# Designed miniproteins, single chains, continued (3): the designs that were tried, part 42

Each design is a single chain, and the fold is of that chain. pLDDT is the mean over its residues in the fold that is shown.

## One batch from the design tools (miniprotein)

Design m9441
Fold by ESMFold2-Fast:
Structure m9441 (fold): chain A 93 residues (1-93)
Amino acid sequence: MSVVEKARALIELDRQDPSHPSLLKTARVYFENDRAVEKTAAELGVHRNTVYYRISKIREVLGDDEDAEEAVRLAFELPIQEGIADLKAAVLR
């Protein structure tokens, strides 16, 4: 329940923030690199300050508990299961 709600909240945050269209990707890369800001910044090709800013926004939605990492993983699975890929296909036209 709470993990799925956090995942959907993260997807909505990314969709509503056109200044940060990579929030979802930043969250995934950050957790897959064991919360290493330097590795995350290098992989995304952005400044460390950009990663810190994006992560602070992500934490406002997910919190900093152990469920946050699982919520990020689910956020990438939910678009496929709920047909959100259909919206991306429409935008790519």
Scores: mean pLDDT 68

Design m9442
Fold by ESMFold2-Fast:
Structure m9442 (fold): chain A 64 residues (1-64)
Amino acid sequence: GEALRRRLIELGKGLLRKIAESMGYDEIEVEEVGENVVRGIARGPKGEVVITLDLETGEVKIER
């Protein structure tokens, strides 16, 4: 239901933030959120990177 979808999105946003922090980025902005895919822009001293997380498979894709 709607509650499960919102929870999944919130978990995805949290995971993106933790992934960005683990790579040394201090800031993350969620640019695109799908039903099972969350994409964010991470910014920090190293510059900017786009991180895509698939919540079904757990796959992480990183684009500079």
Scores: mean pLDDT 74

Design m9443
Fold by ESMFold2-Fast:
Structure m9443 (fold): chain A 89 residues (1-89)
Amino acid sequence: ASITEEAKKALAEDARELAKILEKEGKYELAKKLLEYADKIEKETDNEKVLKIVKEAMGLIIEWAKEQGLDLGPEAEKMLELIKEEEKE
């Protein structure tokens, strides 16, 4: 499996969209980290590293959302599980 340039841009855009939600909730440091992950995703040329960055970012967001009692929807959970399965040793 490989990530296309278009898919990388979409992932980075999704991360920035989530960062806006976090800023609205007053979670500025978490939003800043998510924006840093979005930037890394767009600049990374190694597909395996992109998947790892996405996994780390999504894990952070999902854990935060669960702590706040928020549901990020089934798409976020599916994305994390797909990345987790591909990265399984």
Scores: mean pLDDT 69

Design m9444
Fold by ESMFold2-Fast:
Structure m9444 (fold): chain A 73 residues (1-73)
Amino acid sequence: SLASARERAERVIKQMEKMAESMDLTPEQKEKVKKALDAVREAIRQGASPAEIERKVLEATAVLAEVILDTLK
């Protein structure tokens, strides 16, 4: 259901936000993660379809993965 999709997305982005907060990120890296998570929140706020919400979560996951890899350089 749409309600279940929104609940799962909110839970995932909260976990991602906590992970990012536990990392020693640069201001640029923090901004990238924030924008990606905000895009998920915006999709939920606008009543986007479960598929669109899932797409935004995957995009946010990719951004977080890129930031994590950048911290290893």
Scores: mean pLDDT 83

Design m9445
Fold by ESMFold2-Fast:
Structure m9445 (fold): chain A 87 residues (1-87)
Amino acid sequence: MLTKWSKEEQEKIQKILKEAGKRLEKLAKEAVEKGLDERRAVAILTGAMIRMVGASLEAESLEEFEKAVEEVVKEAEEELKRLVEEA
């Protein structure tokens, strides 16, 4: 298993990923309700989830990981908003 994290850090990472995943799911559903194509919404959600998992492998600290997750969620939200406006 690829892990440089302590057991306690792994638990925190899993909680952060779960909460971020719920935020992304909500944003994707709201975008679809506003007229975005479901396939595009799923692609943005999937890409964001992959990037967050990657951050958990590459980040040197929990603080760095939390910042990376917030950046990914913010970028996904902005892209979903842009695509809704272009639809």
Scores: mean pLDDT 82

Design m9446
Fold by ESMFold2-Fast:
Structure m9446 (fold): chain A 96 residues (1-96)
Amino acid sequence: NSIEQLISEIQELRDASTDPAVRELLDETIRVFQEYLNGEISPQEFFDKVSDLITQLSRQAQALRDTDPDLAQKILRVEMSLSVLGISLIVDIKAA
């Protein structure tokens, strides 16, 4: 549910982005989500990979804040969505 919606948002941002480094990170994010949905990685592995991607996206947003603030804000929105998803996954893993 939330994962499918987030993939759609990331795909839209990737397609609208002209920055190659941002496009590469968004492509990697989509790949990680697809691996998780296909059952190729565990929820814990998915969480660890998403946490690393959040860190990389944060660095790109910081680099773009003065040159492309609109893109930086869109990246930060994706990071917030990823963080909310990560919190939900931790709660579910620990509750199981």
Scores: mean pLDDT 79

Design m9447
Fold by ESMFold2-Fast:
Structure m9447 (fold): chain A 91 residues (1-91)
Amino acid sequence: SLVEEAIEAFGKAMEALRAGDGEAAAEALRRALEALRPALEEEVARGEISREQAELVLRGLEEAIRAAAAGDFEAALEALRRMEREGEALS
């Protein structure tokens, strides 16, 4: 499924960030974004999550991609952590 593809890509991104490979991390995060975007849009359309929750996840991934591509691993991890915390707060 798209969700399973996103989870796998996210796992690869975290591994790349821990290894200090910003290019690999940015690529993996972009794959996660591409898989998650249609899945989140379907969940919003079905009323399972809010538009705000979906936009928060997508924004967090886009921020993490930019930071990882720039070699700013601390900023990339913080963007992902903020996405996780804010997503839980909106649930």
Scores: mean pLDDT 78

Design m9448
Fold by ESMFold2-Fast:
Structure m9448 (fold): chain A 80 residues (1-80)
Amino acid sequence: SLEDAILAAVDEVTKHLPQEARDKIREVAREEFASDLPWRERVMRLAKRTLEILLEAGVPDEEAFLLVSKLVQRIGDILA
């Protein structure tokens, strides 16, 4: 399913992060992609919330931005 593909992308991009951060990002992905919002808005919301989770978890700014960029790119590939 589309949800399974997106969650797999989250797991791949975040596999080296602490479990708590991974669980929060998975939950955010599920919430945003279950919404009735346009795809662009869902992806932007996921990106923002993922960045906030990474920064809160102590991931350095440059690494957090890179991980969010990778996640957005992966989701774009799934939706194309």
Scores: mean pLDDT 85

Design m9449
Fold by ESMFold2-Fast:
Structure m9449 (fold): chain A 78 residues (1-78)
Amino acid sequence: SREVQLRLQLGEALNEVVLARDREKALKVAELADEETLEFLIDAFKDDPELVEKLREIKPANGSPEELLEALGVEVKP
């Protein structure tokens, strides 16, 4: 389904953010993230205590995968 494909694309985009250690993109997507995505980011950035503190202050928002991808600057195909 489209939702499954978008979730997979989001996972790939999040992995790129983690590999690049892009703190700005991590915070930007975290503000829209669901609980699972937020916990993923906290775990992935455990080596950055200042970022983890900021991420832990964010309450999970139930943003759509499309909104999270857009926040990451990823083009979402129709």
Scores: mean pLDDT 82

Design m9450
Fold by ESMFold2-Fast:
Structure m9450 (fold): chain A 69 residues (1-69)
Amino acid sequence: LDEGLEAFKKLSDEEAAEVVSRATGLRGSLAEQAARLLKAAASGEEAVDRLVAELGLTREQAEAVLREA
């Protein structure tokens, strides 16, 4: 998860939102919010927890975003 988060943080905001959309099916402002949240997270586990809590994603969906990066 931390390795995936590190890779995700190297993406542009546009690329990050596309990865989120591809992994979760979120679109538009929700994908952008997820991308910003991930880039602000201190760890992969924190990123997963925040995606679940703030955007209502399943843990499996949140982990899939970090695997796609």
Scores: mean pLDDT 80

Design m9451
Fold by ESMFold2-Fast:
Structure m9451 (fold): chain A 61 residues (1-61)
Amino acid sequence: APPVKVLSDEQKETLIALLERILPHLPPADQARAERIIAALRAGDIETAQRLLIEFEESVL
């Protein structure tokens, strides 16, 4: 089984920056979802951020 990687502070900052960069290009429903992911990452709630990211990826696919 692949090792479960916890998001580092550097990875969180990178992910927040990427989400903020794409935010204005997303439809409103996806913008709201991305904003929730950003908020969770900023709050240090990695578990919530990870769940929201998985749901976001499944919705965009």
Scores: mean pLDDT 72

Design m9452
Fold by ESMFold2-Fast:
Structure m9452 (fold): chain A 95 residues (1-95)
Amino acid sequence: MLKEEAERLIEQYARTEDLEKRKELENRITEIASELLKQGNYKDAEELARLSRELSPEFEPVGAGVVALDNAVRKTVEEIKKQREKKLQELLEEQ
């Protein structure tokens, strides 16, 4: 349910040039993104981040909502990468 609502809001955000409407959409997208991540729904959050990237390049997305979703997903991926690198270093140190 939240994913479908966020997808619609991201599409509206990407196509909207009205600054007031963009601000409203930004706030709602940010709230939905935070809720998805808090619930551990990373798959839906990742799909929304992909959609925001596909729609954003042709529009001026000055908004935390779409960017926050993408950044939150990327930050999680970077944390996993760091943990993997640390484990690899431990294995190399002991051999």
Scores: mean pLDDT 63

Design m9453
Fold by ESMFold2-Fast:
Structure m9453 (fold): chain A 85 residues (1-85)
Amino acid sequence: SAAIEAAIAHLEAAKAAAEAGDLETARRHLGQAEVYLRKAFGQGAVSEEQYFAAARAIGEALRALEAGDTETAIRHVEEAIRILR
């Protein structure tokens, strides 16, 4: 699915931005990952279980970034990527 591929690409970009300390870019890419994940769910490209698990992981990554915990944020981004592969 193009939508899932786009979601994963934005998650990979969010991870790279977070590793570089660019938290604004990381947050922007996580937001785009949520948009494409929702699109993929609407198209039946992911199960309900995969959708909610990935959405939770992205939400946890966003919360970790707001707390300044970039290591935890990166781990949750990696979790979301694993769920969607």
Scores: mean pLDDT 91

Design m9454
Fold by ESMFold2-Fast:
Structure m9454 (fold): chain A 71 residues (1-71)
Amino acid sequence: SVQQQLQQIADQFADRRVAELEARTGGPLSDETRADIRAFSYQAVQKAYQNNQLTDENIDKEFDALARGAG
């Protein structure tokens, strides 16, 4: 299903972002931060898909907007 494909893309994106942040900080992220990254990743993928622009660049853009808006 489309939802399963979007979830898979979101999970892969989230895992990559978590790994990048953990490498940069030198340790594991909190469970809360990981949950936020996963939630924003799925929302970003959904927005990119709705705009018919499901690319890594557009997912990054949508993710960054959500992360900034959350404070």
Scores: mean pLDDT 85

Design m9455
Fold by ESMFold2-Fast:
Structure m9455 (fold): chain A 65 residues (1-65)
Amino acid sequence: STRQQMIAQLDREIARLDERIRELQAQQAAATGKEKVRLETLILTLQVVRDSTEFLRERLERKLA
């Protein structure tokens, strides 16, 4: 169904965001000074996007009467 296709697409986007966040966390752990702060801000921004995407996925998974 279209809903199942949308959920599958969101699952792929969440997986990409999780991988990107992991990459940035590794970079942030090795970084110092201003670059470390920049990476921390970017990680927080992507976590918000991930949470919003997961929320949409959960809403689509719920039965609508």
Scores: mean pLDDT 86

Design m9456
Fold by ESMFold2-Fast:
Formats: structure tokens, C-alpha cells, sequence
Structure m9456 (fold): chain A 114 residues (1-114)
């Protein structure tokens, strides 16, 4: 399950949960498998998978920063954006599993594994 790969359960905030469900519905309408939730310290996590097996994980920070990881063909491509949407860092890592890709992204974000 994509939800298991992201590590956390849905938020207990009904308004946030409704917003997450709406975002999941929009992503599913695009033909993607999707999970949206909240992780450590109010960060929003979005996980999507294409039918071809491309996995994308996005972490959004309360300060407006975000980190995007795209996992495809054993390679994780990480891009970090500042609050203004400028690319501040790019990294490419060899990983074998979706779980390792999520862990590498959390490590790049300075977060504990979940």
C-alpha cells in the first residue's frame, strides 16, 4: 500500500482529512494511485504511483519549502525547493525499493524514518 510506504495514518483534523481526500480524488482522476497525509511536525506527505511504476513522494513544510523525490528504474531523483519555488538542491541516489526511496527522502529532509 502507498499509505504504508509513507509511514503515517490520516490526520484527526476533519478539515485536513477532507482536503487530503479531495487531493487523492484529483490525483486518481489523473490515473495515479495516490496517498496524502500528515507526518512529523505538520509536514504534508503526498505519494503517487503511475501505472508504469514511477513513484513520486513530496514533502511540504509549514514554512513553504518542499522536497520531491521521483523513484524510477532503481534511481531516486531528489529536488528541494525553497518557499518561493526556486530549486536549492538536486541529488540522485541509487535505491532498490520504494521503502528505501521514502527513507532517503526523509533523511534528506532531516526527518526520522517512519
Amino acid sequence: SLAMSSGYQPTKDPEKQAAFEQKVAELKAQGLQAFVGETHYGREITVTATPEGVLTVELRFPDGRRIVGRFEDGVLRLTEYDAEGNVVREEELAVETAGEAVEALFKAAGLPSV
Scores: mean pLDDT 73

Design m9457
Fold by ESMFold2-Fast:
Structure m9457 (fold): chain A 56 residues (1-56)
Amino acid sequence: MLSEEKKEEMVEYYKANNYDVKATAEKFGVEPSVVSRYVLERDVEEALRLIQEALS
């Protein structure tokens, strides 16, 4: 279970590292699915759009 502070740090790290879920997961010692969940919950609409653009 992550604190609100850790979730915010995770989202910031994710954005700063070219939207790399795996690198972010390793940095915070969590599963990649945890990163994806918190990123999507934090900003579902905008995060989804940015992920689609990055994967294009």
Scores: mean pLDDT 73

Design m9458
Fold by ESMFold2-Fast:
Structure m9458 (fold): chain A 110 residues (1-110)
Amino acid sequence: GMKEKKEKIKELIKEITKLALEIAKLILTHSEDILEAIGIALRLIGLMLDMEQGVDSDLQGALQAARDLLALNREIRDRYGASNPELARLVDELEKKVEELIKLIEELLK
């Protein structure tokens, strides 16, 4: 039911947050451009906060934040994935979970 889907959304957001923090850590520790890395890490954190805030109050905003995260995740893969196989693995795992999150939020908005 709707309650079960909402709990699954909350669980996915927690898993996505853990992956995003690991990705941010790898970018910050291995980047040659530290200011660019900080900018990307802050964008990741902002989107996580938007999704967490939106799940109970603004599902449309949470959906947009998830879509923006998918775009940022692709940017991270293109920029850092070729030089860091662990980062590429985490980025690919994040993409799958964000795609699942998008589908669940879209189902709740119907």
Scores: mean pLDDT 85

Design m9459
Fold by ESMFold2-Fast:
Structure m9459 (fold): chain A 107 residues (1-107)
Amino acid sequence: MDKEFEEMYKKLKSLFPSFSDNVAKALSYLYLGVKAIEEGDYETAIKFITLALKIAKNDKSGEAWEALKNYLSSLISPEDLEKALKLAEQGKYEEAARIIVEALKKT
């Protein structure tokens, strides 16, 4: 787990040096979550997406939250995104992550 995150984080910082640490961390976990869905490991996907949402929501700049929202808006329906964001705003990160995972499984 930690090794996969460290490798992805370094890759994103190398490709996008302008990303803040919180943006790079949140997107690293989101990317690992999407990869886990592709591999059929939905429980790992929920864990990674939960971490991505928690980091993004706690980012005082709002930059990581906007980056996550923009990425997810290209992959899931506006209705599923709105439900997930509302739950994350309430601190229900795992419930939000489950909605995102189910939405991503659709295509």
Scores: mean pLDDT 83

Design m9460
Fold by ESMFold2-Fast:
Structure m9460 (fold): chain A 69 residues (1-69)
Amino acid sequence: SPLEKIRKEIVELFKKMDEVEKEADAALQRYLATGDPADEARYNALVDELVKLTKKFIELQKKREELEA
């Protein structure tokens, strides 16, 4: 069903968000230890990825709500 497909997509998205968040935390700790602009750039790239994943989650949530209406 379309609803079951969206639920699966949300679960996979949450797994991806958890992985990226852990990588972002590690990158932040490295940046705080080194002060290296390369470590800052890596952290910023991971934060950007989380923003993109959050936007995708919001769209899937809206679609889920439309199917439940």
Scores: mean pLDDT 86

Design m9461
Fold by ESMFold2-Fast:
Structure m9461 (fold): chain A 63 residues (1-63)
Amino acid sequence: MTGEQAREAGLRAGRRGNGALAGAGGSATWHSDGPEFGAKAGREAALLAGGDPEAGERGGYSA
């Protein structure tokens, strides 16, 4: 996934207001590596998207 694709994904999740895309990504990472990695993945996706890293972190963490 390119930085641009990650940015668009994060922006879509933010605009929808439901975190569905961020939650799905975080859930996959959580089941593979644990909740810490889900939170990190969500945070980094939000940073790449130019959004709120705390919102991305919560999305990944909540999955």
Scores: mean pLDDT 51

Design m9462
Fold by ESMFold2-Fast:
Structure m9462 (fold): chain A 85 residues (1-85)
Amino acid sequence: SAEEEAKRIIEELERIKEELKQMIENGETGRDALLRAIGLLLRAIGLYFEFEQLDVSEELKEKAKELYKEIKKLGKEFFKTIKPS
């Protein structure tokens, strides 16, 4: 069902958020960390676009929207830590 697909996507977005958060908390830097963060952000973009095709409750839509917003903020924070000062 659309709601089951939405729940799956939300669970995957929550995993991406946690991975990005852990990378920041661990002070991960360098090429491998950069490539992993880029991959996670591209996956989140794809998952959110997939979610937007689903006709689901407003509660699920708001949860996915807020989660995607949080992931983008974490990505921005990560990229600031790896740029030359």
Scores: mean pLDDT 84

Design m9463
Fold by ESMFold2-Fast:
Structure m9463 (fold): chain A 88 residues (1-88)
Amino acid sequence: LPLSAEELRERVRAELERWAAASPSPEAARLLREVVLPAVLAVVEALAAGDLERARALAEAALPWFQAAVALHRGDEAAAAEFRAAAA
């Protein structure tokens, strides 16, 4: 596969930014840019370093923030609040 770790980071950033820009929720866009993107980039760094256990732990920690962003994107603010509480 010709995709380097650098190219993967750039693609992930572009995809999440596209998702944030397309979101009807400004709060979902902020969460995607400020919390989800840095978390996913940290997972990519761990994978590039060959640390699969760290990558898994980082992904699990990031999951509730991603779920909160998806809930906000769908207009479900109550579900988003529950996911954010689970992430804290």
Scores: mean pLDDT 78

Design m9464
Fold by ESMFold2-Fast:
Structure m9464 (fold): chain A 64 residues (1-64)
Amino acid sequence: SNAQRLQTILQNRGINISISTATNILNRIRTDNLTTSQIQDYFRSRGYNIDNATASAIRRLANS
């Protein structure tokens, strides 16, 4: 599932989240039509720094 793919992307960067949290993140990105920069800001507000390439990959995943 896309939620499991998001978990894997984040785990490779030392960020561990539940499948429920991953699902909620993808739903928010899709519902609010978040840009790559807004996705970076979303993660930063929660104490995580992700680069532009990672945020772009997450955005594609949310809209797939």
Scores: mean pLDDT 88

Design m9465
Fold by ESMFold2-Fast:
Structure m9465 (fold): chain A 95 residues (1-95)
Amino acid sequence: SDLENALKVNEELAKKYGSKAVKYILEAHLYAILGKLELAKEYLRKAIEEVETKEEAQAALALAMQLVGEKIDQEEILNMSLEELKEKALELLEK
């Protein structure tokens, strides 16, 4: 199964780079592509809990917007703090 192989590669990448947030973002993205919306939201919530960088938070927010069909200006996102990005991503996932 392509999904199982992709998840295995994601686990190896997360182990190599030491980022749980990146692992969960990649897993959420794969579930989103497969149309498994509830699993995508679950893994994205896990990613947000593990986010340590602004770039990780921006990636999580971008996927959250895609999952719920919200549009936020990219310049607005670039001006948000790490904490604001995490809060906004979690807010979107409650919808």
Scores: mean pLDDT 79

Design m9466
Fold by ESMFold2-Fast:
Formats: structure tokens, sequence, C-alpha cells
Structure m9466 (fold): chain A 80 residues (1-80)
């Protein structure tokens, strides 16, 4: 997957980008995962720290839904 394909995915579908992020983490492709994370931050209003926590929870083997919930709760507790 090229850098251009990663950016297009982040720009066109947040849900598909999050699914791809999980796939990259499970495959150990942390370089592409970091790149995809940066493009999601660039093309959405999602805070970088939410995505950092989301990636951390995915690395622990949690589902996308669980990781999103934990990342959002973490962000709200820290910044509210």
Amino acid sequence: MSEEEIEELARTSTSEALEKLKELIEKGDYKKAELLKKYIVKHTNMPEEVLDKFVEELKKGKSIEEAEKIALEYYLSKNS
C-alpha cells in the first residue's frame, strides 16, 4: 500500500481508515500505521492524543469499538 493510498483512505472514510490501522498494527507494520494516523489527524478534527490512545488499545488486542471508547474516555478525562 502506497503513501498516496493511505492518505486517500484517511480522507475518504474514517471507519475504513480505523479498520486499516488495526490491520497494520496486527501485521506489525508500525511505520504505515503511524503514517495513516498522521493523515487521519490531518483530514479530520480528531485529536492526535485520541488516535495515540486508540493505537495503544489496539496493540493490547481490543476491538475497534472498545479502543474508540477507551480513547475518547481518556481524552475527555484528561482535557475536561
Scores: mean pLDDT 79

Design m9467
Fold by ESMFold2-Fast:
Structure m9467 (fold): chain A 73 residues (1-73)
Amino acid sequence: SAVELAARLTRLVLENGATPEQIERLRKLYDAETDPLVRVALAEVIRVAEQNLGEPSPETLAALDALEKAVAA
């Protein structure tokens, strides 16, 4: 689910960090999302990402790509 993917991305961001570009992508997902549970999960990822700026791992990039596909479906 998108909520589970967002939770996984939050964990990866805490471990590896996030870029401003990834935060912008997450904000676009949040603005487009209509499911309130997914919106809450996205808001948490954004909050954590803003506090953990850095160079992300390839695993973090793959997790964001997976989340974008899940919320677009």
Scores: mean pLDDT 82

Design m9468
Fold by ESMFold2-Fast:
Structure m9468 (fold): chain A 73 residues (1-73)
Amino acid sequence: KEEEKKKKLEEAKEILRYSLENAKLPEEDIEKLLKKFEELMKKKGVESENQRKVLEELAPEVEELIEKVKKKE
């Protein structure tokens, strides 16, 4: 069961990474967001319901980073 939870976390992290790369975020910011995602998932428990909730929690931070990139333009 623990192994299954770690697999789910890894898959969720990869999906998030792809989304962040598509948003053209710098690799440094992607790494930081992935680390926060992992910490939040571990705190809430690595289950599908919590994955969506954690992604919602991270959405404002992702939006802020995208806004920063846009403001530089």
Scores: mean pLDDT 75

Design m9469
Fold by ESMFold2-Fast:
Structure m9469 (fold): chain A 99 residues (1-99)
Amino acid sequence: SMERELMEEGLREAEEELRELGKKYNVPEELVEELLETLRRIAEAQLAGDREALLEGLRRLAELLVRLAEAMGFSEEEIERIRREAEEYIAKVKARAEA
């Protein structure tokens, strides 16, 4: 499947970028692994049309992105912005799925 091939390529690029970021900012390896696993779960849910799994994955991704920002030394203001933007995105995905 072309869609699965594009997904695997995207996940490979995300892994390379996330591992480089983790090394540069001394992010815990377990956080990087949880981010990569969550991104794969989101991609698999999108391919399967599993809206509940997609929303669950996006919520988990939002939590992990906050932890990543904290590990990278982001300010409290930037972290709150990340939370707000993630909540807005999840709400839009949910609204589109229910429409």
Scores: mean pLDDT 83

Design m9470
Fold by ESMFold2-Fast:
Structure m9470 (fold): chain A 74 residues (1-74)
Amino acid sequence: SEKEKKLEKTREELLAKAKTEIEKLIIEHVYEIALGKTSDALVELAEKYSLEELEKYAPFAEEVAEKFLKAIEE
């Protein structure tokens, strides 16, 4: 579908700019949720990173979510 194509393009653009594994996992998590899927990336984030580390990425996660939302509303 057009929605899935827009989400995939946004995922590719965000992953190309991602500098760390945690940023890539956050992008994958938001992407999976946007597709209406269960997030395997969220499980991996919880297993690999502490709550303190994850909290530092809350603004990044919000920005990623907003970019995916804008992609499907255009």
Scores: mean pLDDT 83

Design m9471
Fold by ESMFold2-Fast:
Structure m9471 (fold): chain A 98 residues (1-98)
Amino acid sequence: MTPEEERERALEIARKLEEKLGAPEIAQVIEELARLWYEAQTTPDEEEKKRLAERGLELLEELRRLIAEVGVEKVAEALSEILNVPKQDVLEGLQRLL
């Protein structure tokens, strides 16, 4: 899978989350994280990669806050449906992120 295909998949997940949760802020943060990750994979500049990684960490903190605000259970249920994985596995992943 190419970095471009990985970015497109993340954008699709973000769109479906927005639809299921009614939380456009979560989708926006995921889309921006996917963009930063794509740029980090495609840039040859090590200093730029470091800068993108630092911004990615800031967006992960924002994502944690938004997930807690919406409700971990609701986010886990939506992700379980979108990713077709057990809700328990998603909950464990989200608890490690939070």
Scores: mean pLDDT 80

Design m9472
Fold by ESMFold2-Fast:
Structure m9472 (fold): chain A 62 residues (1-62)
Amino acid sequence: MEELEKRIEEVTEYARKMAKEAGLSDEDIELVVSAARTAARAGVPFEQVKAAVERLIDELKA
């Protein structure tokens, strides 16, 4: 549905922005974006995807 596709776009844009601001490598940025897209497609709520993105970025920075 168009609503799901829009949500996927929003969440992937958010993930890319957050990963870039965190100073991750291009490879890690794409990993974060891919994870966010997969979660959104699986029906995970946007708020939970955002939290998961933040956790993944923290793990990749460690």
Scores: mean pLDDT 80

Design m9473
Fold by ESMFold2-Fast:
Structure m9473 (fold): chain A 84 residues (1-84)
Amino acid sequence: MDIDKLVEELLKAKSLEEALEIINTNLPDGVTARLEDNRYLVLTSEFPPSRTVVDLETGEVVDYDSLTYVDLTEKVGQALKKIM
């Protein structure tokens, strides 16, 4: 997956709902993204089970079970912060 291309598409999104659809369309099977409390972007994986959380106010990763999705979640969260 090309993270830089995903970020470019996210910056063109006209709404947070459209951005989430773009993210979930481009994530691998078994990986999903969702918003919590209109503040946190949460990425979850089924195999292996993992969770990565970015605070959209700071753009910083605040919780993770695995390093596998930290870079992806951080870059996506920073892009979402710019369109909010």
Scores: mean pLDDT 78

Design m9474
Fold by ESMFold2-Fast:
Structure m9474 (fold): chain A 125 residues (1-125)
Amino acid sequence: MTDFKRELEAAIAAHPEAAAALVAAVRERLPRLYDAIERVLRREGITDERERTLVVIAVTTLLSSLSIEQLLADPEAAVARMLENLEQLSEEELYRIIRGALRQVGLSERADEMAREIVELILED
């Protein structure tokens, strides 16, 4: 978990434009997912843009099954892979993926509750 967060923070610092493009692509093509993540993070008092970027990219790594390096090399292809994989996922599998992403970025204590709220918002909104 801690090693992944450090690797992700280093990658974003090295490639800030690619990281921004990836977040923008998720926001445009998966607005329900992006809005659900933003809403739950804000509710938990996480208002820092950097923390939101970390969560969005961590969710993208798990949903796409790509490495951080692969995501930043081609953000549009990464989001296309996420869309393909989302069609194959059950609600329970989506919950486990989001929970895993939250744990990877150091939100382990609240990961179960936050992941449940994110999945509920995706299905309702």
Scores: mean pLDDT 83

Design m9475
Fold by ESMFold2-Fast:
Structure m9475 (fold): chain A 77 residues (1-77)
Amino acid sequence: SKEDLYLKAKLLVIAAESDIEVAKREKNPEMKKKLLESAENDIKRAEELLARSGIHDPKLEKRIAELKKEIAELKAE
C-alpha cells in the first residue's frame, strides 16, 4: 500500500540519520566512508519509496534534503 511505502521511507531516513551520527564520531576513514555510503543509499531508496507512495510530506522532504547536504559535507572532509 502507499502507507507501507511511506512508512518504509521514514524508517530508511531514521537509519540514514543513525549512520550519519556514527560517521561524525568515527575515526577510521574506511568505516566512515562505508557509513556515509550506507546513509546515501538509504536516502536514495527513501526518496524513491516516498515518490512512489504519492504522499506529500514537506517536513520529511526537507529532512531528506538536509541529510543529503550533511552527507556531502562529511564526504568532503
Scores: mean pLDDT 89

